# Ledger of designs, part 9: designed miniproteins, single chains, continued (4)

Each design is a single chain, and the fold is of that chain. pLDDT is the mean over its residues in the fold that is shown.

## One batch from the design tools (miniprotein)

Design m12283
Fold by ESMFold2-Fast:
Structure m12283 (fold): chain A 97 residues (1-97)
Amino acid sequence: EIEKLVQELIESTQKAIEALKNKDEESAIEHLEKAVKAFEKLKELTDNPLSLLPGVDPRVFVEIPRILGELYEKKGDLEKAKKYKKLAEEIAKELGL
């Protein structure tokens, strides 16, 4: 359901931000992955996911997978790092950023 995915996206993003502030990289990765998954599922259900998040800066959706890519690169998981960095570029292009 769209409403549940929107809530999951918001909650996961908030928890990721808190983990990053606390320098808890493992929790940050977990919550950023949940945010990415919720956003991808939301894109499958609607052509305009941003219309469901009025007042949210669209750049946040680019930064989420970008940060996740940087964290995976730091951990030496180059394949996941490339995957999430590419996802950030694709989302930026889709959003006209």
Scores: mean pLDDT 83

Design m12284
Fold by ESMFold2-Fast:
Structure m12284 (fold): chain A 109 residues (1-109)
Amino acid sequence: MIEELKKKIEEAKKNNKHLVIVLTYLPDSEIPEVMKLVNENKDIVSLVAAAGIGTGRDSNIGLPVALGAAKYVKSENLHLVLQVDDGPDVVEKARKLAEEIAKELEKKY
C-alpha cells in the first residue's frame, strides 16, 4: 500500500492533479508513514478515513467521498486512492470515482 501511495502522489504532482485518499482501515504501524506523506504534500493531498479523520489542503472534500464509498463497502480493510483534476469539480469527480471503485469491489463479494 505505502509504495502504491507514494507512486500516486508522484503521478499527481507530475500531472498537477489533486489526490484524495479514502481509507476504511489503516494499520497502526502505517499511520505515521501515511500522515508524513500527507503532511509533506498538503497542497495536493487530502486524507479521509471512515473514522472521520480529515487533513490536507481541503479536508471537507474527503468526508463526503468517504461516506459515499462506505455505502458500497463490505470490508473494513478497503483502501481507496483517488486521483482527480484540481479544480471546481474535484469533490464530485472524487465521489464518482470512489463510488465506481466501491461497486466493482462489491461484485467480488
Scores: mean pLDDT 56

Design m12285
Fold by ESMFold2-Fast:
Structure m12285 (fold): chain A 68 residues (1-68)
Amino acid sequence: MLNLSEAEKYAIKQLLDAGVASVFVPELTPEQEAKIREYVKGAKPVEKLPDIATVAKALRAMVEYFKS
């Protein structure tokens, strides 16, 4: 089950938009990226971004969820 905060969704969206998501998950497929991008599309900007370790963990959880 995915249980991500709005801050985690927004941070993942920023990583995808910057083209650096594959730095944290090198095995990220274009299909998984498209599904993750759609899931976080509506995330609102947040003033307090999570720690990069938290964001990387959330991104890996999303990749695993869309892998199955």
Scores: mean pLDDT 78

Design m12286
Fold by ESMFold2-Fast:
Structure m12286 (fold): chain A 77 residues (1-77)
Amino acid sequence: GFPDLSHLTDEQLGKAFAVFDTDGDGTIPTSKVPDVLASLGVTLSEAAAEALKAMVGGDTVDWATLRAAVERLRALA
């Protein structure tokens, strides 16, 4: 199953996203998406990390796409 993300707020997720958005352009590499969640104490299995990256898609992800993918994971948990 997926880890419990129910208490993960948009504010917390946005702050973590900003840390990984080193250029401030509003995007991060898709490969860094599991690291964003890990910085918030969320440990993903390899299968969950691959599912999240697949939901996001592409080489980079914007805030809106990451937020939508995390919301989908909450629904699957």
Scores: mean pLDDT 75

Design m12287
Fold by ESMFold2-Fast:
Structure m12287 (fold): chain A 87 residues (1-87)
Amino acid sequence: MEAARHLEEAARAARAGDVEAAAEHAREAALLLGLSLAEEYGVSEEEVREAAERVGEAVRRALADPALRERTVATLEEEARLARELA
């Protein structure tokens, strides 16, 4: 499952302090998951791409914020674990 791989890479990058790589992988995971759901539910590809960009930006901002960083890393690690279990 490609989206789970990107979530795992996002969590690993976030833990290593690579904010840009973490944001990029989180965006890609959101895009892949969103496109899969859009095919089933008729959501536009444009809306999915916009949502994925917002996810990447949110991760970048949260990892740059010292008050949110620890929680954001833990959240990405938990999301990666759940995605792997659901594969």
Scores: mean pLDDT 82

Design m12288
Fold by ESMFold2-Fast:
Structure m12288 (fold): chain A 60 residues (1-60)
Amino acid sequence: SSAEAAAERALEAFADMPGEQRVAFAERQYRAALADPNASEETRRNTRAILEAIRREEAA
């Protein structure tokens, strides 16, 4: 799915970012998507999927 693809790309793109900073960045992106009236539902799903994927990696 587009959400899974977005999550995979984000994990690769942010691999060199410290874990706490990576989570904070993903949280900011998801919050921004929720607050943006021009954001599509796909954008909200993708940013949520990215946040959830990053949180899972940090919890492992």
Scores: mean pLDDT 81

Design m12289
Fold by ESMFold2-Fast:
Parts: sequence; structure tokens; C-alpha cells
Structure m12289 (fold): chain A 67 residues (1-67)
Amino acid sequence: SQQQRLADTGRQLADDTTDQSSSQVTQNQDLASRSQDPSVRQQLLDQSQTSSDVASSLRNWTDSVGS
């Protein structure tokens, strides 16, 4: 069904986004540790958190329509 295909595609996109977010978190934490400005550090960490939250929300949505 189109719903099943959409759910499968959404899960794949969520997985890919989560992997990308994890890489960005690691890179942004490394950049933050080298930053001398605490506001820049916080901004980098906040952006990584937002990306992770979006990926989680997308996965939850695709799971709800796939069941």
C-alpha cells in the first residue's frame, strides 16, 4: 500500500537523518570544545539537539501511520 511505502520511506529518511545528526553532534561538540565563545558553543549544541528531535518526531510519525 502507499501508506506502507510511505512509512518505509519515512523510516529510512529518519534513520539517515538520525545518523547525520549523530555525526553533526560529534562534530559540533568538537567545534564547541575549541570555541572560545560560550554563546557559539551553545548554538552548535542546540542545533544538533534540534536535528535529533526532528529525526525522532519523523520516525514516531512514520511508525504511527505504518501500524
Scores: mean pLDDT 73

Design m12290
Fold by ESMFold2-Fast:
Order: structure tokens, then C-alpha cells, then sequence
Structure m12290 (fold): chain A 75 residues (1-75)
């Protein structure tokens, strides 16, 4: 995806706020989306895998698989 640098910075700031609130799932998703939008494939993939691992730990295997596929589709 093609996002402006301002949009990427905005989402990264929101990801940091979510992380500070202990909302790890939302924070990891926001980091992955922001880095994908910024063209940083390695960073986006890392956060997507971390989100997927968290979801699998919670027994949410279908959502973990969707997180992996979604990021692959937008990178």
C-alpha cells in the first residue's frame, strides 16, 4: 500500500499509545499496518508474526492465520 509519511507516523503514534494502555493485540496490529503502509516489509512481517503468535496463544488460530494473510496481501 502507499501511505503518506504523515499517515504512517500517525498510526505509529497510535500503536505506541495502545501499547502503553496494555492493548497488545491492537498495538501489534497497528505497528504491522503502519510499517506495511510505509513500505517496510520486514518490520511489518515481524509485527504480524508477533500478533499471530499472541492470537494462537489465546486459541484464536483462525484470526492468527488471517493476520498473516492480510499483511502478505498489502505488502
Amino acid sequence: MKWSEEEVEFILKKAEELKAEGREEEALGAYAVAYAGGGKEEEARRYAEELAALLEEQGRREEAELARRYLEGII
Scores: mean pLDDT 76

Design m12291
Fold by ESMFold2-Fast:
Structure m12291 (fold): chain A 94 residues (1-94)
Amino acid sequence: GPSLFGSRPMTPEERLALVPEEIQKVVEEGLKKILEYIDKNTSDEKIRNIIKGTVEGLLELIRLFASSVEEVKKRLDEILKNIPKMIEVEKKHL
């Protein structure tokens, strides 16, 4: 029969529990490194918050759809390389 996931939306923690632990660990380590880079390369709190939100959204997609640790590492490297451009775009938008 169909599995019922209840009548409420899944919490972020419940969604995360569906992701392999090895992928979760690599994403968390990559997030810390990316956040440190953002903090080092922009002093504007509004720009930091926008970019952090965007990165967190991208990492949620990586957690859900990545099939291997290698894919996660490749995606994280791509995000890190694009952060300077993201900061520049947000500075021009404000």
Scores: mean pLDDT 74

Design m12292
Fold by ESMFold2-Fast:
Structure m12292 (fold): chain A 76 residues (1-76)
Amino acid sequence: MPTRVVFTPEDPAKAAAVREAAKAAAEATPGVLSVEVDGDKVVVLAEDHEAAVRAARAALEAAAPIGPLTADLEDA
């Protein structure tokens, strides 16, 4: 079942850099179908829950040296 991951930068001063890092990491993740920027958030559609977890891990690892990021998994 397709799964959505919503990435929310928590620090406004670093939000643009964190969004770009999260977007790039998610786009490079196998099983990701689409990556879109929705306001301050990055919305990822993955083919299944396993791909969504891989995208979340990759994005959080890429963002960690830049600033705080939350990842929320939702049914798509």
Scores: mean pLDDT 83

Design m12293
Fold by ESMFold2-Fast:
Order: sequence, then C-alpha cells, then structure tokens
Structure m12293 (fold): chain A 77 residues (1-77)
Amino acid sequence: SMEEEELKKEIEKKKEEALEKAKKYFEAGDIDGMIAALQEFFKYLVEKYPTASPEFQEWLKEKAKEVADFLLELLKE
C-alpha cells in the first residue's frame, strides 16, 4: 500500500540515523549508548510487525537482520 511505501522510507531514514548515532557512540567508547541507539530502532520495527502485511513483515525482518549484522561487524573490532 502507499502507507507501507511511506513507512518503508521513514524506516530506512530512521535506520541510517540509528547507525550513524551507533557509530559515534562506538568511536567514543560508549558501548551502552551504541546498543541503546540500535535497540530503539529494533523496538520501532517490533511495534510495526504484528499488524503489518505478510510481505511487509518479511521486509521488516530483513531490516532487523541488517541492523544485527551492523552490530556484529562493530563488535568484531
């Protein structure tokens, strides 16, 4: 739907903002701040999931995986 298309754009922007904030916290040695920034984004995805269409649920899962992969990459040193 058009609503889901708009929401996808918002989610992508929020993802990029969260990843940028996470990088800044990580570079400052603030691991708790990094995790908190990423957790807020995950909570946003989880809130949208139960009422989403099946196709949108799959898309939200992929966004969650992207953020998890980013966290794992940061923690690898």
Scores: mean pLDDT 84

Design m12294
Fold by ESMFold2-Fast:
Structure m12294 (fold): chain A 80 residues (1-80)
Amino acid sequence: MKTVEVELRVAATEDEREKAIGMGKALGDWLEAYAKEKNPEIEVKVKLEILPDTEESLKRAQETGREAVKKIDEAVEEAK
């Protein structure tokens, strides 16, 4: 199996940290399902990081999410 390591970042306040962790896990499960739907030989390892609730953190989270999908798509194409 080909392993793809991706990062997910979620911006949250301290009070919302547990909710953000739950959301991050759900997104990680979705990315794994997305990769397996395209190629069952792909294994996704997700690293989740909770960032402070700032605009910079939100932009970083969005860019990290886009890179995660891109890495999975590239791995799927290389495996075919």
Scores: mean pLDDT 78

Design m12295
Fold by ESMFold2-Fast:
Order: sequence, then C-alpha cells, then structure tokens
Structure m12295 (fold): chain A 94 residues (1-94)
Amino acid sequence: AVPVLSPEQLRYLAWLVRMLEHELRRAETMSEEEQQRMIEGIRRMAKAVLASPWFDTLPAEVQALVRELAAARTLEEVRAVAARLRDTYLRLKA
C-alpha cells in the first residue's frame, strides 16, 4: 500500500516537480557558468527544505530525493533526481 499524501504535501511535490522541470528547460539556453549558479540555487533551496519543520512529515522516498538534490553537483544529477521526483509524484497522486 502506498502512503496517502496530504493535499498540502501533494501541492508541494507538484510545485517542486514543476519548478525543477522549468529550471532544467531554462538550462538548455544557459552558459556553463549560469548552469552552475542554477545548480547552486537548487542545492540551497533543497537545504532550506531539509531545515524546514515539516520535512520529516514527507514520505521517506521524497525525503531521500530532496537529500540527493541538496548534494547534486551536475546538471545530469539534477535531471536524474527531477525525473525520479516526477515518477514519485505521479505514483503518489494516483
């Protein structure tokens, strides 16, 4: 049985997936230096989520993916985590 997410958790996960897809699409037109700044921004955002009082209320699978985002160093690593977050969202939404 898949854990049922609260409406707030589903909205957050939907936002996170949409935001990452938007940033990755923008990255296609970015220089290497701009891509690195974007990756640093994503890592800072993920670290802020890890520090939030509601982080431990997220499903363990989502928590693991946010930790991977906080540790991401390359565009390829961000893309891989974003794809897994999307798959997780689609499964948990159903």
Scores: mean pLDDT 82

Design m12296
Fold by ESMFold2-Fast:
Structure m12296 (fold): chain A 85 residues (1-85)
Amino acid sequence: SVKDAVLDVLDREIEKLKDSFPRLAELLEETKRRISTVPESKILDVLLETGEEGYKTLSDEERQKFDEIFRKMLDAALQARYIQG
């Protein structure tokens, strides 16, 4: 499902970023927590809202990393949604 696909991406990226960018990893953990509390239909809305707020608190280097991860999450969500209908 969309929720499982997005959570899988978040888990993998959080593990990788804790070593290099702990602040960004913390933001992604917050995003994961919020996604876990909402229906699948609201996941993209949560990603946009938490992404926008987090982006304002990040350094330029963290923003670049965040943008890449955000794109991965959106891609995973779209693939999961359209592959099974």
Scores: mean pLDDT 78

Design m12297
Fold by ESMFold2-Fast:
Structure m12297 (fold): chain A 88 residues (1-88)
Amino acid sequence: MKKKELEEKKELLEALTRRLEKAIEQIRAGKPYDEERARELIELARKEAEEAKELIKKLKPSEEEKKEMEEKIRRLLEAARELEELLK
């Protein structure tokens, strides 16, 4: 079902955002974090954000569902950017 694809993508974006936030917290606390793993997570987040945008175009969801997806994409990309800045 088309709605199931959107819900599964939302859950994936939320899970990735939480993983990015945990990595940011660990680095900010001065704990060692694997830079290669952090870079892979940033790349995965950007890929999934692009796939989510394409899914919105393909499925043409309601304005409410589109807004929810766009907000999750925004949060994911902001977390990815914050983690990338911490690695510099």
Scores: mean pLDDT 82

Design m12298
Fold by ESMFold2-Fast:
Structure m12298 (fold): chain A 55 residues (1-55)
Amino acid sequence: EEELRKKRKELNYEALENYKKATDSSLPIDERIEYNKKAEELWKEVQKLKKEIDA
């Protein structure tokens, strides 16, 4: 499924970007917490899509 693979790649990229911001010491701690939460949510979606693709 090309659509599922493309979506997974996009979500994986977004998760990595949010993780980068979550570890950025120049950002306020409240923003870093929000980015970490967003990255975790996106990573769950990536894992779900990975399972569907591998089935």
Scores: mean pLDDT 78

Design m12299
Fold by ESMFold2-Fast:
Parts: C-alpha cells; structure tokens; sequence
Structure m12299 (fold): chain A 73 residues (1-73)
C-alpha cells in the first residue's frame, strides 16, 4: 500500500541520516544524505498517493532536515 511504502521509505531515509551523522568523512556524509533525500522524496510521493496528511508532514520535515544537514557540512 502507499501507506506502507511511505513508512518504509521514511525508515530507510532515517537510517541513512543516522549513518551520515556517524560518518567522519564529509564526502561520505553528503553521499548518504543524497541517498536519504531520494528515499524521503519517495515517501512524500507515497504519502500524497495515500492521502495521509501525517505521513506527508513527516516526509516534508525529513526533507527539510536533510537540506539543513547538507548545508552544515
């Protein structure tokens, strides 16, 4: 389902963000955040397809967090 797809992609994005935060290599962290952005974008698309406002907000907030983390590196 679109709800399950949104949740799975959010979880994958969060795992990649954690790996990026744990990385001592700036280029590796940026690569991981780029991958996380891809999964968060898929979660956003799935949330729209599900009509799930909470999942939509979570995906938007996660994309904003990724953007801020990328700018801090």
Amino acid sequence: SNVEAARENLKLAEELIKKAEESKDKNKALSLLGQAEGYAGRALHAAIGAGDEELYKEAVELLDRIDKLKKEL
Scores: mean pLDDT 89

Design m12300
Fold by ESMFold2-Fast:
Structure m12300 (fold): chain A 64 residues (1-64)
Amino acid sequence: TPVQDMAQQIVDDGVADRPRAQQMARTVTDGMRQGLTHDQIRQRLLQQGFPQPVVDRVVQRYMR
């Protein structure tokens, strides 16, 4: 699934562990499906307690 594919990329790139990668991938994929902007998805990830450098990397690399 798109969530599993993104989570695997996050893990393979060493950005986050698998449980965090799955949570991030779900938030990103759901946000993109809803038509949210990159900034709106970034804010959701920050509200979930992910560190800003990790969030910025995820937005930069996986949200296209």
Scores: mean pLDDT 81

Design m12301
Fold by ESMFold2-Fast:
Structure m12301 (fold): chain A 68 residues (1-68)
Amino acid sequence: HMSGEDLALAFGAREVRKYIEEGKLEQAADIVKRLAESLGITPEEAIDRMVELGYISEEEAEKIREAL
C-alpha cells in the first residue's frame, strides 16, 4: 500500500521529529535535504509529503522550512 519512497519518508520523519523535539532545527533541516536528494525531489516536496502522510505536523513543517 505504501511505496518505498513513503517508507523512506516515514523513517526520515522519525529522526526529523527527534531533532525538532530537541530544538536542533538545522539538523532536522539537514536530514530533510539529504532525504530529498536521495528521493530526487526538493526539500519542500519532502516536507509536504511528510505532512500529507501524517508523519509530521504543519507547525513542525513550518519550523523546518524556516531552517532550510
Scores: mean pLDDT 80

Design m12302
Fold by ESMFold2-Fast:
Structure m12302 (fold): chain A 65 residues (1-65)
Amino acid sequence: ARKEEILERVRKVEKLLIENRDNPEVQKIGFETIALLKELAKTKPLDEAMEEAVKYAEEKLKELL
């Protein structure tokens, strides 16, 4: 459930960035989402699979910014 919720949020943000790449407000949301993923990886106890998924999602969002 928790892993799927994180992946679902990342997919929504990815779609938003793809559709609105040139919008500075949407780019800001992208950066804020990356910051949240970094904090989630540091402050929440994650299993290795979920930690890798968060890291992969962060890298994907960075490619779009």
Scores: mean pLDDT 72

Design m12303
Fold by ESMFold2-Fast:
Structure m12303 (fold): chain A 121 residues (1-121)
Amino acid sequence: SDLKAANEDIRSYRVSLKNLGFPEDISAPLTPEQEFLVAFVLETVRQLQHPDGSFGYPGKEPDPYLTAFAVLVLDRGIKLGYRRFQEALDKGVKYLLSLQKPDGSFSFEGKLDIVLTALVL
């Protein structure tokens, strides 16, 4: 395994979440400003969810890339204690898994891990 490539991906992921106002240490207590910003981001993301679990703008087509990024954001929020977003996360994950082919590839050009890494840059 290439530890250098893995460390670069993890750093890019953390920088993107930090830019959205998420804390780097999820075990640390949130400040009131961080709590407000995280809750605002999570609620905004949830409002973009379609009935099929995909994410996109109202009246627009589902976006698999936006769905992958939304799932990443919701997962981080749940790990910070925002458990009310669990249903939205479960629906989004289920939608993404529905795009997976029997060989493990996805219909939207590549593996989920690659899409998530690219979108959080």
Scores: mean pLDDT 67

Design m12304
Fold by ESMFold2-Fast:
Formats: C-alpha cells, structure tokens, sequence
Structure m12304 (fold): chain A 56 residues (1-56)
C-alpha cells in the first residue's frame, strides 16, 4: 500500500472510532446515572477540587 492509501484508511478508521465513542459514551452515561448518582457528584466535585488545587 502507498502512504496515501494508508492515510485514507486511517482517517476512515478515526471517523468510525469517533462514532463508536459517542455510542459508548451514551451507554456509559446511562449506566453511570443508574448506579452512581452519588458517585457521579462526588467524582465531579473531586475533579473540580483537584483542578483548582493544581492551578494554585
């Protein structure tokens, strides 16, 4: 295969990966909300505190 053919294949694969990631994100979000209402809020709070501490 030429480099051009390889790049075209890679771009097509990246698009497919992006679509799959969106689908997985939706499924994951639903599962997380079902199982981790409290954990979701704790995780968001933890990330916020960690980012603020890193910026200080």
Amino acid sequence: MSAEELLAGGRKGAEAGRAAALTAAHEFQKAVESLTGELKEAAEEGLRIAEEAARR
Scores: mean pLDDT 68

Design m12305
Fold by ESMFold2-Fast:
Structure m12305 (fold): chain A 87 residues (1-87)
Amino acid sequence: MSDEEKIELVRKILKESVEEKLSVEEFVERLREHIPDDGELMRYLTKVMSEMSEEERLALSRALTGDPNATPEEMALLFAETLAKLS
């Protein structure tokens, strides 16, 4: 899978997480099925989040954390902690 395909996949799963109201655990498990390397997954996820609009980031923050004011750094930490717990 190319870098572009992985970025598009992360974007798709982020939208699905908001629409389906997935838990953080469900979200990271779904990403891992397609990007099994945690370091690579976090790099693509961070890149996609940096390219999101404010509206998309607020929607994702609410869906995954319940906190609309969670920073991208706080969300990245949450994803990293969740991946570590599921390992």
Scores: mean pLDDT 77

Design m12306
Fold by ESMFold2-Fast:
Structure m12306 (fold): chain A 91 residues (1-91)
Amino acid sequence: SSSLDQSLQNIRSSTTPQQVVSSIQSILGSPISLSDRQRISDSLITASQNISDVNVQRILRQTAYRIRQATTVDDVRSILSDTVSQLQSMI
C-alpha cells in the first residue's frame, strides 16, 4: 500500500484527536493528488463517527466538506494543515 493508503487507514481507525492529528500530519508528508480528496473526506467522516468529543466531530465533518469542495492540491493541504492546528488547540 502507498504511504497515503496507510495514513487514510489510520484516520479511519482513530478514536482520539491525537491519533487523527498524527495521521493527518502523515498525509501532509505524503504525495497527494486532487483525485484523493474523496478518500480523504470519507476517512475524516469515519473518524468523526468513532470519536466521542462533539467539537472534534464538528471539526472533522467541516474539514471533510471543505476537502470535497477543494479545487487544487494546495487547497487540500491548507485545509488539512488548518485542521491539525484546530485539533491541537483542543488537546
Scores: mean pLDDT 88

Design m12307
Fold by ESMFold2-Fast:
Structure m12307 (fold): chain A 89 residues (1-89)
Amino acid sequence: MLSYEEVQRAVEAILDVLYSLKPGETIPLEELLQRLRPVVSEEAARYAIDLLEKSGIIERKVDPETGEELIRLSEKFREAFEAVRKAEE
């Protein structure tokens, strides 16, 4: 069973990596998991990725040439986050 703290840490680490990329840029799942290893377990990272994908925060696609799973930050999430930040009174 994964702890809430470990899942939250995985979410934060994933978002940090994705925000370091250019808007719309993708990262291979294997590379993302490798970058997360010092911070969280692979189990927590995969669980957080699944949650973020189901929530529409990130998108997953398969590269047709390599078969690699590619991860990117969703445009809808970026727009929603910017709207919340702009609505701050």
Scores: mean pLDDT 75

Design m12308
Fold by ESMFold2-Fast:
Structure m12308 (fold): chain A 93 residues (1-93)
Amino acid sequence: SDKEVTEQILELLEEFLEKVKSGEIKVRTNEEALEALRKLAEERGLSPEVISELETMYRAFLYNKLKKELSDPFTLEDLEAFVEEVREALEKL
């Protein structure tokens, strides 16, 4: 189930990344990015458990790897780094 959860999170993140790159989704802060991710996950029918894990992973990545807060500016580079971190985590499962 951990592999299936991580696969669902990665697929959602790749879709979110493309929507941010295209300008379909516009966010200013990491908090707005997390809210937009939650909304997209709900629209795609992801379970509350998967959404909770996504939020936990994103918060942990921001604080532990990037030393950033939710109130800090969102960057495309930070999102791309998070997608890579999740992809690497999946490969180890």
Scores: mean pLDDT 88

Design m12309
Fold by ESMFold2-Fast:
Structure m12309 (fold): chain A 72 residues (1-72)
Amino acid sequence: ALHPELTEEQLALSREVARTLLERSFILQKAREFVERGVSDEEQREELRRLGFSELTINAILATARELRAQR
C-alpha cells in the first residue's frame, strides 16, 4: 500500500534531491550568464572566487559554460 507520510530518512533524502536540482539550475544559470557576456575562463574563475564559491562549484560552472559554447 502507498504510505501517505514520509519518514525522517525519506524527508532527508528528498531534501538532498531538491538541493541537487537547485544546484544544477544555479550552475546552468551562471554558465549561461558568462557565455552571454563573452567572459574568459580566467575572468569567470576570478569573479566566482570573489563571490566566495567553492572550487568544485567554480569548476562545474566553467565546464557547463564550455559545453554551451561547444554547441554553437
Scores: mean pLDDT 74

Design m12310
Fold by ESMFold2-Fast:
Structure m12310 (fold): chain A 87 residues (1-87)
Amino acid sequence: MDKERIEYALNRSEDAEKELVDFTKALVSDAIEKLKKAIEAGAEKEQIEENIERIEKLLKTVVELLNTPEIKKLAKEALEKLEELKK
C-alpha cells in the first residue's frame, strides 16, 4: 500500500471523525433539549428517568466506540446537565 494513500485516508478519517463528533454534539444537545421540554410539560417521573437512562447509555456507547478526547468532554458535560435535570 502507498504511504501517501494511507495518510490521505487517515486525514479523511480525521475529517469524518470531526463531522461525526459535530453530529453527535447536535444529537446529544437535541436529546437534552427535548428532555427539558418534556419535564416542563409535566411528563411522568418514570418517563423522565427512562429518557435520562437512554441518553446516559448513548453517551457511554459513543465514548466506547469513538474514544476521542472531544467525545469524552462532550459526554462529561452532557452527564453534568442530566444530573442537574434529575434534581
Scores: mean pLDDT 74

Design m12311
Fold by ESMFold2-Fast:
Structure m12311 (fold): chain A 84 residues (1-84)
Amino acid sequence: SLREKLEELIEEIEKLLEKENPSKEELFELLRRYQEIMLTEHPDVIRGVGLVLRAIGLELDAELTGDNRGVLEELKELLEEELE
């Protein structure tokens, strides 16, 4: 289910946050997986597209700032909001 896929992504994000220096490659892999799930499996198409655009914004933030940890924390918040 969508919920199970989002919960699995949260667990993977939490594992990356345990590292002192989460890598950009690992972050971008999670961002891509989130975008694919939102685009293909979200029951509200408009909300799903909006969340994809927010995730693209997170990719840009990571590229511009190098703050992979901060971007991972923001991605986790997006996932937790969808589970409420």
Scores: mean pLDDT 84

Design m12312
Fold by ESMFold2-Fast:
Structure m12312 (fold): chain A 78 residues (1-78)
Amino acid sequence: SRQQQRIRVMVAGADRLVREAERLIRRGMRDTARVYAQRALQVADQAIDMARQHDADDDIIRRAEEVRRRAREVISEV
């Protein structure tokens, strides 16, 4: 469905943001990493809400939850 495609795009976007946040932490760019991680968390939370409303595949929900976990981890490091 269009909603499932939208959710997949959101999760992919959140994954890219959290990967960048993790890279920035390794480079000591804490303030910038926080911004990316907070954005990743917001997008992942929105994707999880939409996925639950539209009975999306468990795999996409698990991917979004993993992004959320990693984003929170970055936020705790900064």
Scores: mean pLDDT 86

Design m12313
Fold by ESMFold2-Fast:
Structure m12313 (fold): chain A 104 residues (1-104)
Amino acid sequence: GAARLRTAQAISDAGNKALAPLNQQMHDAAVAGDKDKFIALLKQITKESVDRLRAEAARLADSDPVLAQSLLVGADMVEMAGDVDIRYIDATMKSLARQAEAKK
């Protein structure tokens, strides 16, 4: 219940904090129209997100197998989303450039 939700939130917050500099660079590349740099950063962020989720799932496998399984599903979904974003790269870049402008 509440303990699992707190653990899941802490994992999410830690991941967001760790990847914040790479996400900022990716948004900057989108605004600049630097497609090659954007693709490289998107691949790196996707890989690091997936690796972090799988590592947390392995850590929790014995203590909270339900949360561990949810994190593994989350990793698969992040990997799939990254593949879709690369397939539709022009739309992805336009979306993130708009998001970066909205933050100003």
Scores: mean pLDDT 86

Design m12314
Fold by ESMFold2-Fast:
Structure m12314 (fold): chain A 75 residues (1-75)
Amino acid sequence: MEEEIRAIEAEALAAATDDPRAARLVTLEGILRALRLLDLADPDVRAALERLLAEMRRIGAPEALVREVEALLAR
């Protein structure tokens, strides 16, 4: 069990090894695009945007993306 999980994790990490930061950034951009299609006044959507902003800041995402999330939250 543990070995099988470890093998899956190792494969996922190896797949992300070429540029793990860029892969994560693409994922965060995808999440932002998905959240924009939802009701931005919804508390659950706003909470998701706040988590997204925190993660973008943690990985040092481009300023333009950070500003987009901040603008959505400032509404």
Scores: mean pLDDT 70

Design m12315
Fold by ESMFold2-Fast:
Structure m12315 (fold): chain A 85 residues (1-85)
Amino acid sequence: SADELLRQAREIARDTLARTTDPTSQEALRLALRGVELASRRTPEDIRRSAVLLSSSGILAVSSGDEETIKAVTEVIKLVEEAVS
């Protein structure tokens, strides 16, 4: 279900953020978490705002060079996209 996908995305972002000490990775994961929260509101406006935040999260994740952060953010984006489709 969409709720299960969003819950999994939130858990991935929170768990990875809790283990990360890199400031760029932390910012990427905080943006990902905010994107998940907006998507969970299920309005078209919040879904569009979520997409913008998740795009920014993805760019920062790649910029961090941290493989765990890149994997986590990539998974979060995929789960949110599936949940809102």
Scores: mean pLDDT 90

Design m12316
Fold by ESMFold2-Fast:
Structure m12316 (fold): chain A 85 residues (1-85)
Amino acid sequence: SKELTVALITHGYVNLMIRLVQAGDTEALDRAADDFYDTLLKEYKIPEDVAEEVKRKLLAMKDKDLAEQKAVGEEIVRLVELAVE
């Protein structure tokens, strides 16, 4: 289903962002956040305000520890799942 596909891709990007934060690769982190934002808007037709919130939360992960990064990731998944029709 579209909902399952969006959930899987969202989990994928959250896990990628956590790994990039641990690696300290801020340029790759910024690019990955931009790529996911475009994917949410263009492929899944997620509202722009929700996609912006997701991008903001992803970028904020760099200032958080691993447990907080995982918690933010769960918030992102919930935001995206709620916005999918």
Scores: mean pLDDT 85

Design m12317
Fold by ESMFold2-Fast:
Structure m12317 (fold): chain A 87 residues (1-87)
Amino acid sequence: SSMEEEMLKLRKEFDRAYAAKDVERAVELARRMAELAEQTDDPRIQEMAVDMLMRAASMAEQAGDLETAEELRRLARELEDKLRELK
């Protein structure tokens, strides 16, 4: 599906940004995956979004951007709550 293709593309680009320690790009990609997760009831996409948001939050925190880290962790909690309700 087009949604699975977008998910795989976002994850691949995120992994590259994470390896490169590109905080800005990792945060951008994690936010885009969160938007995709909000449009679907697919637990796989939601679980991937949570993982990417938490990893990007840790990168932002290490870079001194505590506000972005807190926001990304909040989004991850909201998706985890949604994921729990779907099970």
Scores: mean pLDDT 86

